# Ledger of designs, part 82: designed miniproteins, single chains, continued (2)

Each design is a single chain, and the fold is of that chain. pLDDT is the mean over its residues in the fold that is shown.

## One batch from the design tools (miniprotein)

Design m6825
Fold by ESMFold2-Fast:
Structure m6825 (fold): chain A 75 residues (1-75)
Amino acid sequence: SEAEEIERLRALASTKDASAIPPLVEAVNNSPSELVRRFALYLLGELSKVPSLAEAVAAARAQLSPEAAARLDTL
């Protein structure tokens, strides 16, 4: 369900581990739910503010659609 996917992504992001980044990118690009895509992008924005993860999130931007990458920069 959408709620289960949101909780999974939230749990991944809460680890503040670089291993959370690929699943979040996958959710932004491929989730059928717009809510899940927007939430995953929000979580990537939050992880970009973690000093140890900022470089990894910046590298992952190359894997996002141009629209998602532009929106990430506004978060």
Scores: mean pLDDT 85

Design m6826
Fold by ESMFold2-Fast:
Structure m6826 (fold): chain A 90 residues (1-90)
Amino acid sequence: SNLHVKLYALPWSPYSARAIEALRESGVPFEVITDLEEMKARGITSVPSLEILTAEGKEVWRSTGPAPAEDYRLAVELLDAAGGDLKAAS
């Protein structure tokens, strides 16, 4: 998969901790972003927030709040299967 999975999170947030643990359990490779300036530049207004980008940097998924590991895994698998664009379903 050439998808870039980013989790915008704050280390002291219990919800962020839940999202990090769920992503770890999902087996999906991901990057944790704690930089407030980057969050602001991306329009992130609450944490945790998940952003999935294609290899070209196109955002194909955004969600706010923690999710179960299964939901994170399914989202990435579905986006990967669709070539990174859920709206281009034939």
Scores: mean pLDDT 81

Design m6827
Fold by ESMFold2-Fast:
Structure m6827 (fold): chain A 79 residues (1-79)
Amino acid sequence: SMEEIEKILEKIKEYIKNKDIESAVKLFREALEKYPELSGLLAQKISKIIVEALKKGIISEEEAKELVKKLEKVLEELR
């Protein structure tokens, strides 16, 4: 459901704020496995969360690059 998706996105957002990159990546993978039809939407929403975290100085540019790299790898593996 959309309510489940919003809860997953909020949890990923909290992991990113806490610099818990491994938990953020793991939850993103689990969401893609459960909702493969929403992979594009999930990727778009996560990208927005990362951009906002970078703008607010919550994460550095290097942390953002590493996070994006790990998320792209998950998307490639679940193709």
Scores: mean pLDDT 84

Design m6828
Fold by ESMFold2-Fast:
Structure m6828 (fold): chain A 98 residues (1-98)
Amino acid sequence: MEEEEARKKAEELAQEVRDLINSGMEKVRKALKESVEEGEKVAGETINDILKKAQELADFGEKYPAAKEVADQAGLYARNAIEEISKLVEEARKKAEA
């Protein structure tokens, strides 16, 4: 694969990761408003989807060195999003106990 093609593909996969983060965060917030149990379920599914897409991009970056910087950055976005989702669930649990 040409270096420019690899970077373009990595950017497309990185955008898919960002789209999953944005849509997933909205779904988690909506589910948490209905119940903590439903929110935890949706959060788990969202985290798994983000991890799967981030791993796909990470594997692509290992195969095509030109894509590695984009893959590493998207991996950071994925990790930050997972931490934020986990915090949303924890805050919802604390409010339910109050």
Scores: mean pLDDT 84

Design m6829
Fold by ESMFold2-Fast:
Structure m6829 (fold): chain A 110 residues (1-110)
Amino acid sequence: SKLVLDYLRNVIDQAIDAGRAEAKERIKDPDKLEQYMKAFDEIEQEAYKAAEKLVKNKDDPKEQQKILDEFSRRVRQILRDHGAEDSEVETVVDGLRQAILNAIDQITNK
């Protein structure tokens, strides 16, 4: 459904924008901040791909888990490649994963 995909993309956009805002307030090093902004741009593209796969597999919880696990692995790699510390990596991964899971729960008929 287009409405379901649009909703997931909106949740992703809000979560990514919150991450960018937090980084801008916390990170004093301009080079480190630039790397984080680039990381969030790459993460947003990966999150959109994950959202499309999740919508296609809305009735398959096992496949959704695999999609989310692969997305989490990609997010960790992107952040590490851009110089993020392990604690920062896990905070971003957990935040994005939880936002997506909550959004899926809201759109699933339970």
Scores: mean pLDDT 86

Design m6830
Fold by ESMFold2-Fast:
Structure m6830 (fold): chain A 77 residues (1-77)
Amino acid sequence: SSRAKALAEKTLEQWDEIRARELAEAEALGIDPALVEEMLERVRAALEAGLAAGDYEGAFAEAEAIGKEAYERYLAA
């Protein structure tokens, strides 16, 4: 939808701010920032691919799956 497209575009527009906040929170919590950076790069790639393909819902679903996988890796450590 046009709303999902706008949300994806806004997320990518604010990506550097989102990355900085996520990395700062990871450091504060003692999480390896390299794991968070890998997750963020995968999420960014999924959103960019979805925007290019016009599949905004699929882009967000893939981003959610990536986040869940990263969370499971974090809990296993």
Scores: mean pLDDT 80

Design m6831
Fold by ESMFold2-Fast:
Structure m6831 (fold): chain A 92 residues (1-92)
Amino acid sequence: DFSAIKKSLTADPSKAIPLAEQALKESPYTIYSTAYVLSLLYAKDPSLEAIALALAKIAKRLKDPEGAKKVLEEYLKVNPDSVAAQKALAEL
């Protein structure tokens, strides 16, 4: 459920990466709905590292390395000192 995912991630953005890992093991509908919720939350607050990392992880697993790179590069423009984002970009 879109609404339930949004509420969970708004309360605790650190759950974004575990949620993405779980969604990647399920149907395509689950992963795309999860990515959509994450993209909406990231658009509202682009400082949320966990959400940026989760979006990049989903894009990479869906074989969209350009999408993953764009998310990480946009995050790093605002947060250049993010070691986690720099590492994720290097691991693409």
Scores: mean pLDDT 74

Design m6832
Fold by ESMFold2-Fast:
Structure m6832 (fold): chain A 105 residues (1-105)
Amino acid sequence: MELDEEELKRFREEAEAKVREEIEALRKMLEAGDLAEIAESLAAQSAEEIAEGIKKTIETLIKLEVSKELIKEVLEALEELLKAVGRLDEVVQKTFKEIREEIEK
């Protein structure tokens, strides 16, 4: 193990702090309606690519042992974003449902 247990705990805490900062930034963008850049980026992606990106993001957070509460906040923020930009396709909606069910186990 290259990192001791205290270094791993510190890494997790830093990751959770960064995730909280990104959620706050995203919520501010949603409130302001300043979503043009994100909408353009997402328009270049298929529904399947967006769904896969969400899965990979959440799998990474689970691997880093980020709290279930914070992961749920990430899912809510991402779902609101995708709904706002019109990219909450059926495949993406199913992915959110599956992830929420897995987290609640």
Scores: mean pLDDT 78

Design m6833
Fold by ESMFold2-Fast:
Structure m6833 (fold): chain A 98 residues (1-98)
Amino acid sequence: MAEEARRLINEALEKTKKAFEIEKDVDVPREVAILSVAANLLAVAGYELLDTDPEGARQAFRDAAELYRKAAELTDNPQVKKLYKEAAEILERAADLL
């Protein structure tokens, strides 16, 4: 189950990397940038906790998903919105496996 969670987290991080590349070419609200960076740090922290603190990893993924959902609501770019929403959904699925 940890391997499936790792696969999902890597998929979510790949989607957020694509969103960050799009954001480099457009002006984004400061709040979107702050939320997306915070969410990414939480997702990475959760990944690091998978083998040592699965409950901490689960909470980190849920918190990251919530921040990505907020970023998606605040962004005017439809591709970035879709990518953050998809990343949030995948992180929730990863949390549910723990």
Scores: mean pLDDT 83

Design m6834
Fold by ESMFold2-Fast:
Structure m6834 (fold): chain A 114 residues (1-114)
Amino acid sequence: AAMAAARKAKEDAFSEELHRLGQKVREVYENAEKDPEKAKELAREILREAGFDVEGKTIDEMLEEVDKRYEELSKKLRSLGLTLAAVPQVDDPYVRLALRALRVKTMEKLLELS
């Protein structure tokens, strides 16, 4: 009972964290065309919340770092018999950063819960 309650609390907290990050990703998408600077700030915030160091890095450098982490986690999940659908292709670099960072955070939490 106590262990089940603790696990549920952890799963609920994880679900709420992912929901909040998902809302921020939607805000990046909504702002990408009308306010690119706001979209950039939100994407950097999502990257920080996902555990990435964004200080002094270009968009290309951040994308490369996120892609490397995504590939590492994808290989680890596959070794456990788990697969996730690929992140959708998007043209906007800030939306791409935000979506990939959210997916990395999701994969890390799935590995922690597994």
Scores: mean pLDDT 74

Design m6835
Fold by ESMFold2-Fast:
Structure m6835 (fold): chain A 56 residues (1-56)
Amino acid sequence: GESVDYTVRPGDTLEGIAAEYGLDPRKGVAQIALANPHLRSPDLLEEGEVLRVPLP
């Protein structure tokens, strides 16, 4: 499937990013975490970090 690169902004959450791209917030968080193995925790995003967001 398609994917996009997203640059984390202050106050962003994986749930919010997942929902913005049409993913289920819970399932999308898991999919984003799996696509970005460098993430230590889906609850801890670093400002300026680039995330790979898998599209539906």
Scores: mean pLDDT 74

Design m6836
Fold by ESMFold2-Fast:
Structure m6836 (fold): chain A 85 residues (1-85)
Amino acid sequence: SERQEVIDKMIEEASKVLDEKTVEAFRKVLESMVALSPDIPVEVLEENGRRMIESLVKAKETKSGIVGEAVVDEDGHVLNVISVM
């Protein structure tokens, strides 16, 4: 439940600066992180989420990205956020 609260908080923060489709992709990435590391401390999850939001915003402007471990925005741009984690 604590991790779910952090995810919900990160999604709320992301919604303020990112488009809805990017926020949906970001949510899936956070859920995957918790699935891979269920014992991740909530502070680490929050810090990783915050860093990913920053990376998503920067990647959208720089048009950087590769396939595989990347998040795609509404326009199909690869955001490459997962590769920096």
Scores: mean pLDDT 68

Design m6837
Fold by ESMFold2-Fast:
Structure m6837 (fold): chain A 75 residues (1-75)
Amino acid sequence: GHLKVLDENGLVEEVESDEYVVETPAGHRLTLDTKDKDITLALRTLPDGSVGVAITEVKDGKVVHSESTRHRLPV
């Protein structure tokens, strides 16, 4: 499959793989199954210091999954 990782500055990483592991600044590990999919992972630092994570999964040109979560760094 195909994966794009975006942040507030644009494209950070683009890979072709069947699996991808993302580690957030909070140390949480997210494993994405990218097989036969085009996945976009958007990471965004919010004004309150939290991190927004948005995942969009596309298969055969159609969005099959979309989710958005917010993660706060422990201080």
Scores: mean pLDDT 73

Design m6838
Fold by ESMFold2-Fast:
Structure m6838 (fold): chain A 58 residues (1-58)
Amino acid sequence: SLKSAYSGKELSGEAYQSKLDNALFGSMLDFIEYLEKVHKIKFKSVDEVLEAMEVVQV
């Protein structure tokens, strides 16, 4: 399709995480949203979020 701009917006980490709310990742997604809302951290990608979570576990 020619909607690459729309596709890019759909693939944005913040919007994608919000729509990919499921039971398996519920707690992790809630924690990510907590960081974004409370600490005003804006993650550019899901990979960056996962790396931040790994640092916390170290």
Scores: mean pLDDT 52

Design m6839
Fold by ESMFold2-Fast:
Structure m6839 (fold): chain A 88 residues (1-88)
Amino acid sequence: MSAEEKNKAEAEALRAEAERVRAAGMAQAEATGSQEIVDQTVEQYRRLGHEAAEKYAESVENSEEVREKGKQETDIEAGLWREQVRAR
């Protein structure tokens, strides 16, 4: 009960942190034109998204499928965003 609730709360917090990192990184990249900031932000977003997927998977049925799908969706989204922002 408490552990499952904690894992879901942690997953949600990690997703919120990933979105915060993306928003802040995008604002800095737009202001400075720094590709390094984009690269660092993308990697941090992917890491947080993967951690969120793992935490959420521990709390649901079919945890392996949920974990893999969550990680793939994070990677796809990060890749699409990277392509857009690295285009100058």
Scores: mean pLDDT 76

Design m6840
Fold by ESMFold2-Fast:
Structure m6840 (fold): chain A 85 residues (1-85)
Amino acid sequence: TDDKIKKVQEVTERVIRAASTLPDPIAATAQILAHSMRKEIIEAIKAGDMDKVKQGITGMASTMRELGMPEDVVREVKEELMKIA
């Protein structure tokens, strides 16, 4: 569980840094949403709810894609996080 949480933190921190490079005001929105979704995924891991973990990861990938995050970054992040679920 601890190792899974650490991996979520590492991968989502990379997402937050990438989000900060988006045009204003989208960068601020993307960062806020990434922080919120990271929290939801971590809480789902702590609860042992793997269905919610998968939903949270999918939702984050979808949201980041819609906000203009590069497709290759979104795909790599989703693949890395899905290995936790």
Scores: mean pLDDT 82

Design m6841
Fold by ESMFold2-Fast:
Structure m6841 (fold): chain A 77 residues (1-77)
Amino acid sequence: MLERLIEMIRSVKDASEEEKEALIREVEELHKEDPRAVELAYEQLEKLRESGEELTALDVEIAIGIAKIQMAVSKVK
């Protein structure tokens, strides 16, 4: 799943190489903390692609943000 999400990020055409590298780093960190969060982010982006929409850097950032929020909520004490 992580490798597929990284390839999706690399396929984004409206992002600079630096922006793509930052997004890849974020998803690598997510995967180390909770592989399920990476899976959820990927599933969200896949659904957007199924609708025929081209993925943007913003779509990726939103998916990562949502996954991070879900992780944070699950770890609230």
Scores: mean pLDDT 78

Design m6842
Fold by ESMFold2-Fast:
Structure m6842 (fold): chain A 64 residues (1-64)
Amino acid sequence: MSLDEELERLAELLGTSVESARGLVAIAEDVGLDFVRALIAHEAGEEVAERSTELIRRALERRR
């Protein structure tokens, strides 16, 4: 799977743009994945946070 495919899935899951999804991955890289997970859980609930966190983790691994 490509980085672009992971970002498209994240954008679709969160109901946002690929650019916004890329921004979330950058925030996770800077401040930590746990912080971004907590933010998503607060806004969209625990199930969405769990799925989004896995996609962000994979995107971060692809950038290395």
Scores: mean pLDDT 78

Design m6843
Fold by ESMFold2-Fast:
Structure m6843 (fold): chain A 107 residues (1-107)
Amino acid sequence: SEGELLFLLELVASTLDDLATMRFMFERHAGLATLELAKKLTVEALKKNFESKREEIAERFRQLARDAKLRGYSDEIVEAILRLADAIESGDLEEALKALDELFKLI
């Protein structure tokens, strides 16, 4: 649903916006459960919405990459978001899920 997709995008944006706080919480395991839930929900939302909203999802991730770059996030994170957008736009769900996993390794 569009609500699930919006929630997915807000979760990714929130994770990127609060990386410094999340890094502190990781050492205490407090933030880890929240990020693991966000990652799981992101995977499920992408799978559910891939066929019907692919082009719209790709453009939203391209916007997230532009915002991440403007905020001074690492080139590695920005490139991972762009690779995810390209994979989604290509229509290859397997490549999209692989790109999403690579992005999650950086968060």
Scores: mean pLDDT 69

Design m6844
Fold by ESMFold2-Fast:
Structure m6844 (fold): chain A 66 residues (1-66)
Amino acid sequence: MPSALEIMRIMNEAMIGTKVEEAKALFSKAPDAEKYIAALDKNVESGGKYSWEALKATIAYLNEAE
């Protein structure tokens, strides 16, 4: 399992648009993975406004890991 720090690093890189595929792979391990991946895809489609959905998914994943 990646550490919380590694998760944060991947999310930051995804928000820059360079690590979107890694973010999708990470979201696939989160609760309700399908919902988070769909939200990420929708935000990318809308012009790269994926920061809020990415943050929400990261928080959910971290809460699950506790």
Scores: mean pLDDT 58

Design m6845
Fold by ESMFold2-Fast:
Structure m6845 (fold): chain A 79 residues (1-79)
Amino acid sequence: MAELEAALERLAALWEQFVARLDAGDLEGAIAVLEEMRGLLREAIARLEAVDPETAAQLRRALALVEAMIEKLRALLAA
């Protein structure tokens, strides 16, 4: 429980860092933050999969959105 709460707090802090880097025009830095969020989401999903599959399913949806954002930002950098 406490470890999941810490992970959610870290995800919130990373989201603020992501927004700040986008505001600064730092797309490479924004992608790096999203990649860290992706790692945290994967770890949280693995831990919850057997214990709380409903929350794990919601986190998998969040992971898919983060992965889609990484792909879109990488495409913008390539343009």
Scores: mean pLDDT 83

Design m6846
Fold by ESMFold2-Fast:
Structure m6846 (fold): chain A 66 residues (1-66)
Amino acid sequence: SMEEILEEFTEKVREVLRQNTGSREEMVFAGSKVLNETTEKHKLTQDQVDQMSQRLGDLVAAHLAA
């Protein structure tokens, strides 16, 4: 389901961000790689990709604010 995909994606992005001590650019790059891999593997629709992209942005912003 989309809910399970979003949860797994969120966990993977958070793990990548925790391991990345570099710049915002490096964090965005690492998160985008996870998004691209998830999109290709699951053949996500445009609406699903948009939801994942929004979540990625939120996760990067939250990590930088912490």
Scores: mean pLDDT 80

Design m6847
Fold by ESMFold2-Fast:
Structure m6847 (fold): chain A 98 residues (1-98)
Amino acid sequence: AVAAALEEARAAFAELAEDPNNPEAQARALRALEEIIRHGDPELRLLALAGRVGVLLNQGAPAEEIARLLEEMRRLAEEIGASQHVLDFIEEQLEEVR
């Protein structure tokens, strides 16, 4: 179901690009991202976690929830040997929500 979840995430994020506060598009994006996080390869999971952070920030989620997701992203980025640019970006976001 990862391929179907990727297509749904793409469609939902296209709607969110027009209206970031669309609750139906936010809900569909979060469901699709959840599927990718559970069943995707590590690189897709990292991208899905980043997408989830973006949606939750637009929803005004608590800083503690955002920090938890960013910590998960950092661990996964380290595991897959992501570029220093990706690691630096995650650390900057963590400093901003601390």
Scores: mean pLDDT 83

Design m6848
Fold by ESMFold2-Fast:
Structure m6848 (fold): chain A 80 residues (1-80)
Amino acid sequence: LSKEQGEKAAKALREGLEELEKKGLATEDSTVRDTIAAAQKSSSAKALALAAGLQELVDLGIVPGEDTTVRDAIAAAEAG
């Protein structure tokens, strides 16, 4: 990802995480895997965007694994 794309992705991930945190479904310490599952159950557009963004980071190899925390995944996205 370019730096601009990484920063945009990180912002979208943070917005989706805030939605899940307000519902008590995930935290920044939750794994990417658990957060994707929680987001899919929430039916929120922001949470679904978070799930899609986290899956893309895994698929692109930007995140070292699905057991990485959402905090670390967001940091990796920001780094590009």
Scores: mean pLDDT 78

Design m6849
Fold by ESMFold2-Fast:
Structure m6849 (fold): chain A 89 residues (1-89)
Amino acid sequence: MLDELLKEAAEAAKRLKEEGLEVVIGPLSKDKSLYEEHKKRAEELGAVFIGVPTITDRKEAEEAIKAGMGEEMRKSIEEARKAAEEARA
């Protein structure tokens, strides 16, 4: 699960960069205030933001993905894709 989500984030970042967009990859943790702060700063710079888990233990990261962090990560990727589509229009 974690490896698949990391590949999805990497593919999204690569595609957005190929479209000429600035991409910022930042922390996605259980503290959503940190995530929102980094996202806001990236958007202020005209970049799209993708969050990835900052948990260092692989098993703990996989449990966090099952507990909802996977959905937060997918939401972050979709928001980045939507921002790219709006920039293209």
Scores: mean pLDDT 73

Design m6850
Fold by ESMFold2-Fast:
Structure m6850 (fold): chain A 92 residues (1-92)
Amino acid sequence: MKEDEEAIRRAIAIILGISVEELLEILKSDKEEAIKKIKEGIEKRIKEGKAPSIDEVIKELELLLEYARKNNDKESEEIVEKIIELLEELKK
């Protein structure tokens, strides 16, 4: 359980182009601050050629969400869902 949680958090951080520590800070931040930090990480990843678009990042997170659901990891499921909602807000 804990090993799987750490693996999922690490995967989310890699997908967003941030550190695990920055991910935890985003989860503690208000919605506006969280959106700003996620946007900066993703824009950096896109500029470095590691992700083609925000839509591709969301798709990667949706696959991770299915993995969390399949493993009954409720904490990681909630984290991934929250991050996807913040990214959908960035697309508007």
Scores: mean pLDDT 74

Design m6851
Fold by ESMFold2-Fast:
Structure m6851 (fold): chain A 105 residues (1-105)
Amino acid sequence: MKDLLDELNKTSAELSKLMKEEFSPEDLKKVQQQTSRYTGLVIRAVGYEVDGDKAKAKEDYKKAQKIYEDMLDYIAEKGSPETQEKANKLKELYKQYVDLKIEQI
């Protein structure tokens, strides 16, 4: 878990730096809109987990993962080859994190 979170944080920081160099304010706004959507789903999933609704919690974590993946695909489409590589790496790391999180619920 710690090594996975460390790699997620490192890759996320590298991707954020590249996006600031490459992306227009309009493209950054679209990324921020997707970030808000998946954050809302994660908060709702945590609420279901606290309430003991494991099925609803897992469903919302999977929905959040899909939005996050779509966001990273958009970043990869708009960015340089280096940005595309970092976005694809972050997508795989986040998938591993969500799979582990769902297993623990």
Scores: mean pLDDT 85

Design m6852
Fold by ESMFold2-Fast:
Structure m6852 (fold): chain A 63 residues (1-63)
Amino acid sequence: DELARVLAELDRFIAEMKEKGKKRTQERIANADDPEKLAELQKKSYEEGKKVSERFNEIARRL
């Protein structure tokens, strides 16, 4: 059943995104007093967010 396969893929994706989000939060906390580094991390986070949205849409289109 393709639906079951897609749901399993979504579960894995959500778990991976939670771990990546946790790591990104820790990285921002570690650099809280460095505005240049924070700007760089925010830009990187934005680019990663775009990729996450693309992946989510790819999975969702198969529902």
Scores: mean pLDDT 78

Design m6853
Fold by ESMFold2-Fast:
Structure m6853 (fold): chain A 104 residues (1-104)
Amino acid sequence: MKKKLEEEAKKLTEEGSKYLVQGDYEKAIKLGKEGLKLGKSVDETSQVVIESLAVLANAYKAMGDYKKAAEYLRQTSKALKAQGDDDTAKLVEEQAKEYEKKAE
């Protein structure tokens, strides 16, 4: 059961990433949010949650919404720390601070 939900979340996140690459940011955000919601329902610190957050951060950045992009980057940093990847979490946190400066 859990593995099937994880696979569904991964598919949504992969489709979101595909739309992000194609420049369809509205669809990327919709699919990224669905993948994030489903992923969090299984394991809030899972790789699919991190990937969904990355799709959302990149889509909002591409749309010029640096405030929302920073919010999703901070969530990504928290999830990375929970996985034990403190070095990547620090880099993502620094990127969030740069986006917050652009939003102000």
Scores: mean pLDDT 86

Design m6854
Fold by ESMFold2-Fast:
Structure m6854 (fold): chain A 75 residues (1-75)
Amino acid sequence: MGVVVIANSKAEAEALGKKLFGSVKVFAAGKGTLPALALAEKGENVGIGEKNKSTGDAIAEQARSLGAKVIDATK
């Protein structure tokens, strides 16, 4: 399983993911949520930008339920 980086914006998720992994595929929450989680399930490292705290928390919980490691940068 891959790692999911959640941050308040795509740019923040990308910057943190690149710092941690050298490269990362980044998505905006909403249209990008399911594609990002599917890639993490396949073992890829992904970033998701979500400005809404409760939505970000829900995405983190969903990622953890798939067995992905979550790095929550919104805290």
Scores: mean pLDDT 81

Design m6855
Fold by ESMFold2-Fast:
Structure m6855 (fold): chain A 72 residues (1-72)
Amino acid sequence: SLKEEQERMRKLSIEGTKKALELAHSRGLTTAGASGIARGDEITVTVSVGDKVGVGTAKTPEEAAEKAIESL
């Protein structure tokens, strides 16, 4: 249903943001900011560190976060 799809996308967005911050902090990027936006079954994670921005899109929060960090 539409409600179940919206809840799934909401959870993906939250988890993408969490995973990005956890991964950034584990790599010493303690001032990093992150956001996640889910669309369908994909999530796009954006990570910012100072003037640098990384973006990653994947089916899982972990993969999207990793791609975003790798793009910095």
Scores: mean pLDDT 82

Design m6856
Fold by ESMFold2-Fast:
Structure m6856 (fold): chain A 99 residues (1-99)
Amino acid sequence: KPSEEEIEREVVGALILIQLTVGKLAAERAGHKDLAKAFSELGQAVAELIDRGAPLEVLEEVRKKVSEINRLLDAGKFDEAIKKAKELTEWVREEVERL
């Protein structure tokens, strides 16, 4: 029987991946190729992080940073959003190596 924490980890991970996939598709439709690529690379790194069994605390930090990126997009700060997405991708890759 999965624990409540295991269920919450799976749900948080799935929500992050859905959000990044929707962001990628929206960026592609709007012609923002660099943003779409940044979301794609971040999504791949987050999927690996989930597959490696990252703790809920780590996934919650990712979710918080993805929310920050979305706020930058809402404000029209696309270059800053791309930069933050790339920084988050590198941080996620480092966290994967520690698992």
Scores: mean pLDDT 85

Design m6857
Fold by ESMFold2-Fast:
Structure m6857 (fold): chain A 98 residues (1-98)
Amino acid sequence: MREELEARYRAAAREAEETKRYLAAAREHLRLLATLLTGEEVDEAASVEEILERLEEALLKDKRLTPEEAREAIEKLRRDWEELERMEEERRRREALE
């Protein structure tokens, strides 16, 4: 019985580490994409909002996309990021309760 609880704690800790790594990787991918599209190095400390603003500017300069399509793409990325942050916040709340 105690061994089952210890296994559950180890599994939860592993899942938390994976979620944190996934969130960091997703942020880095957005930063690199913004750097690639703008041609300007985006600071490693830049907020997600700053990264999304740079991406919107780059997409609005791309004549292949309408302004509406560019804004819709950025809004989808914003929603996806907010979902990832919500998952990380839920993880932190669970850790605080234990």
Scores: mean pLDDT 68

Design m6858
Fold by ESMFold2-Fast:
Structure m6858 (fold): chain A 85 residues (1-85)
Amino acid sequence: SEEATREALEEMLEIAKKMEEGEISALEAAEKLEELGEKYKDISRKAYGIANGLAAAIRNGAEQGASAKEIGKNLVETLEELLKE
């Protein structure tokens, strides 16, 4: 449902904010997003896809030497735009 997708996006935003603030590592954030995707896979395929896409983007950014703060900031901006409709 659209409500479930919105709830998932809000949970993803909290993970991204913790990453931007340095509370969690890039790897921890990617793992949390993958877990969140699994939680929503039977409720919202869109949320599942977005969560796994963002987790992959985090892993790729970290492999390219981007900081957790930089990746987190970009994810916060992306998720805030998705939540605005």
Scores: mean pLDDT 86

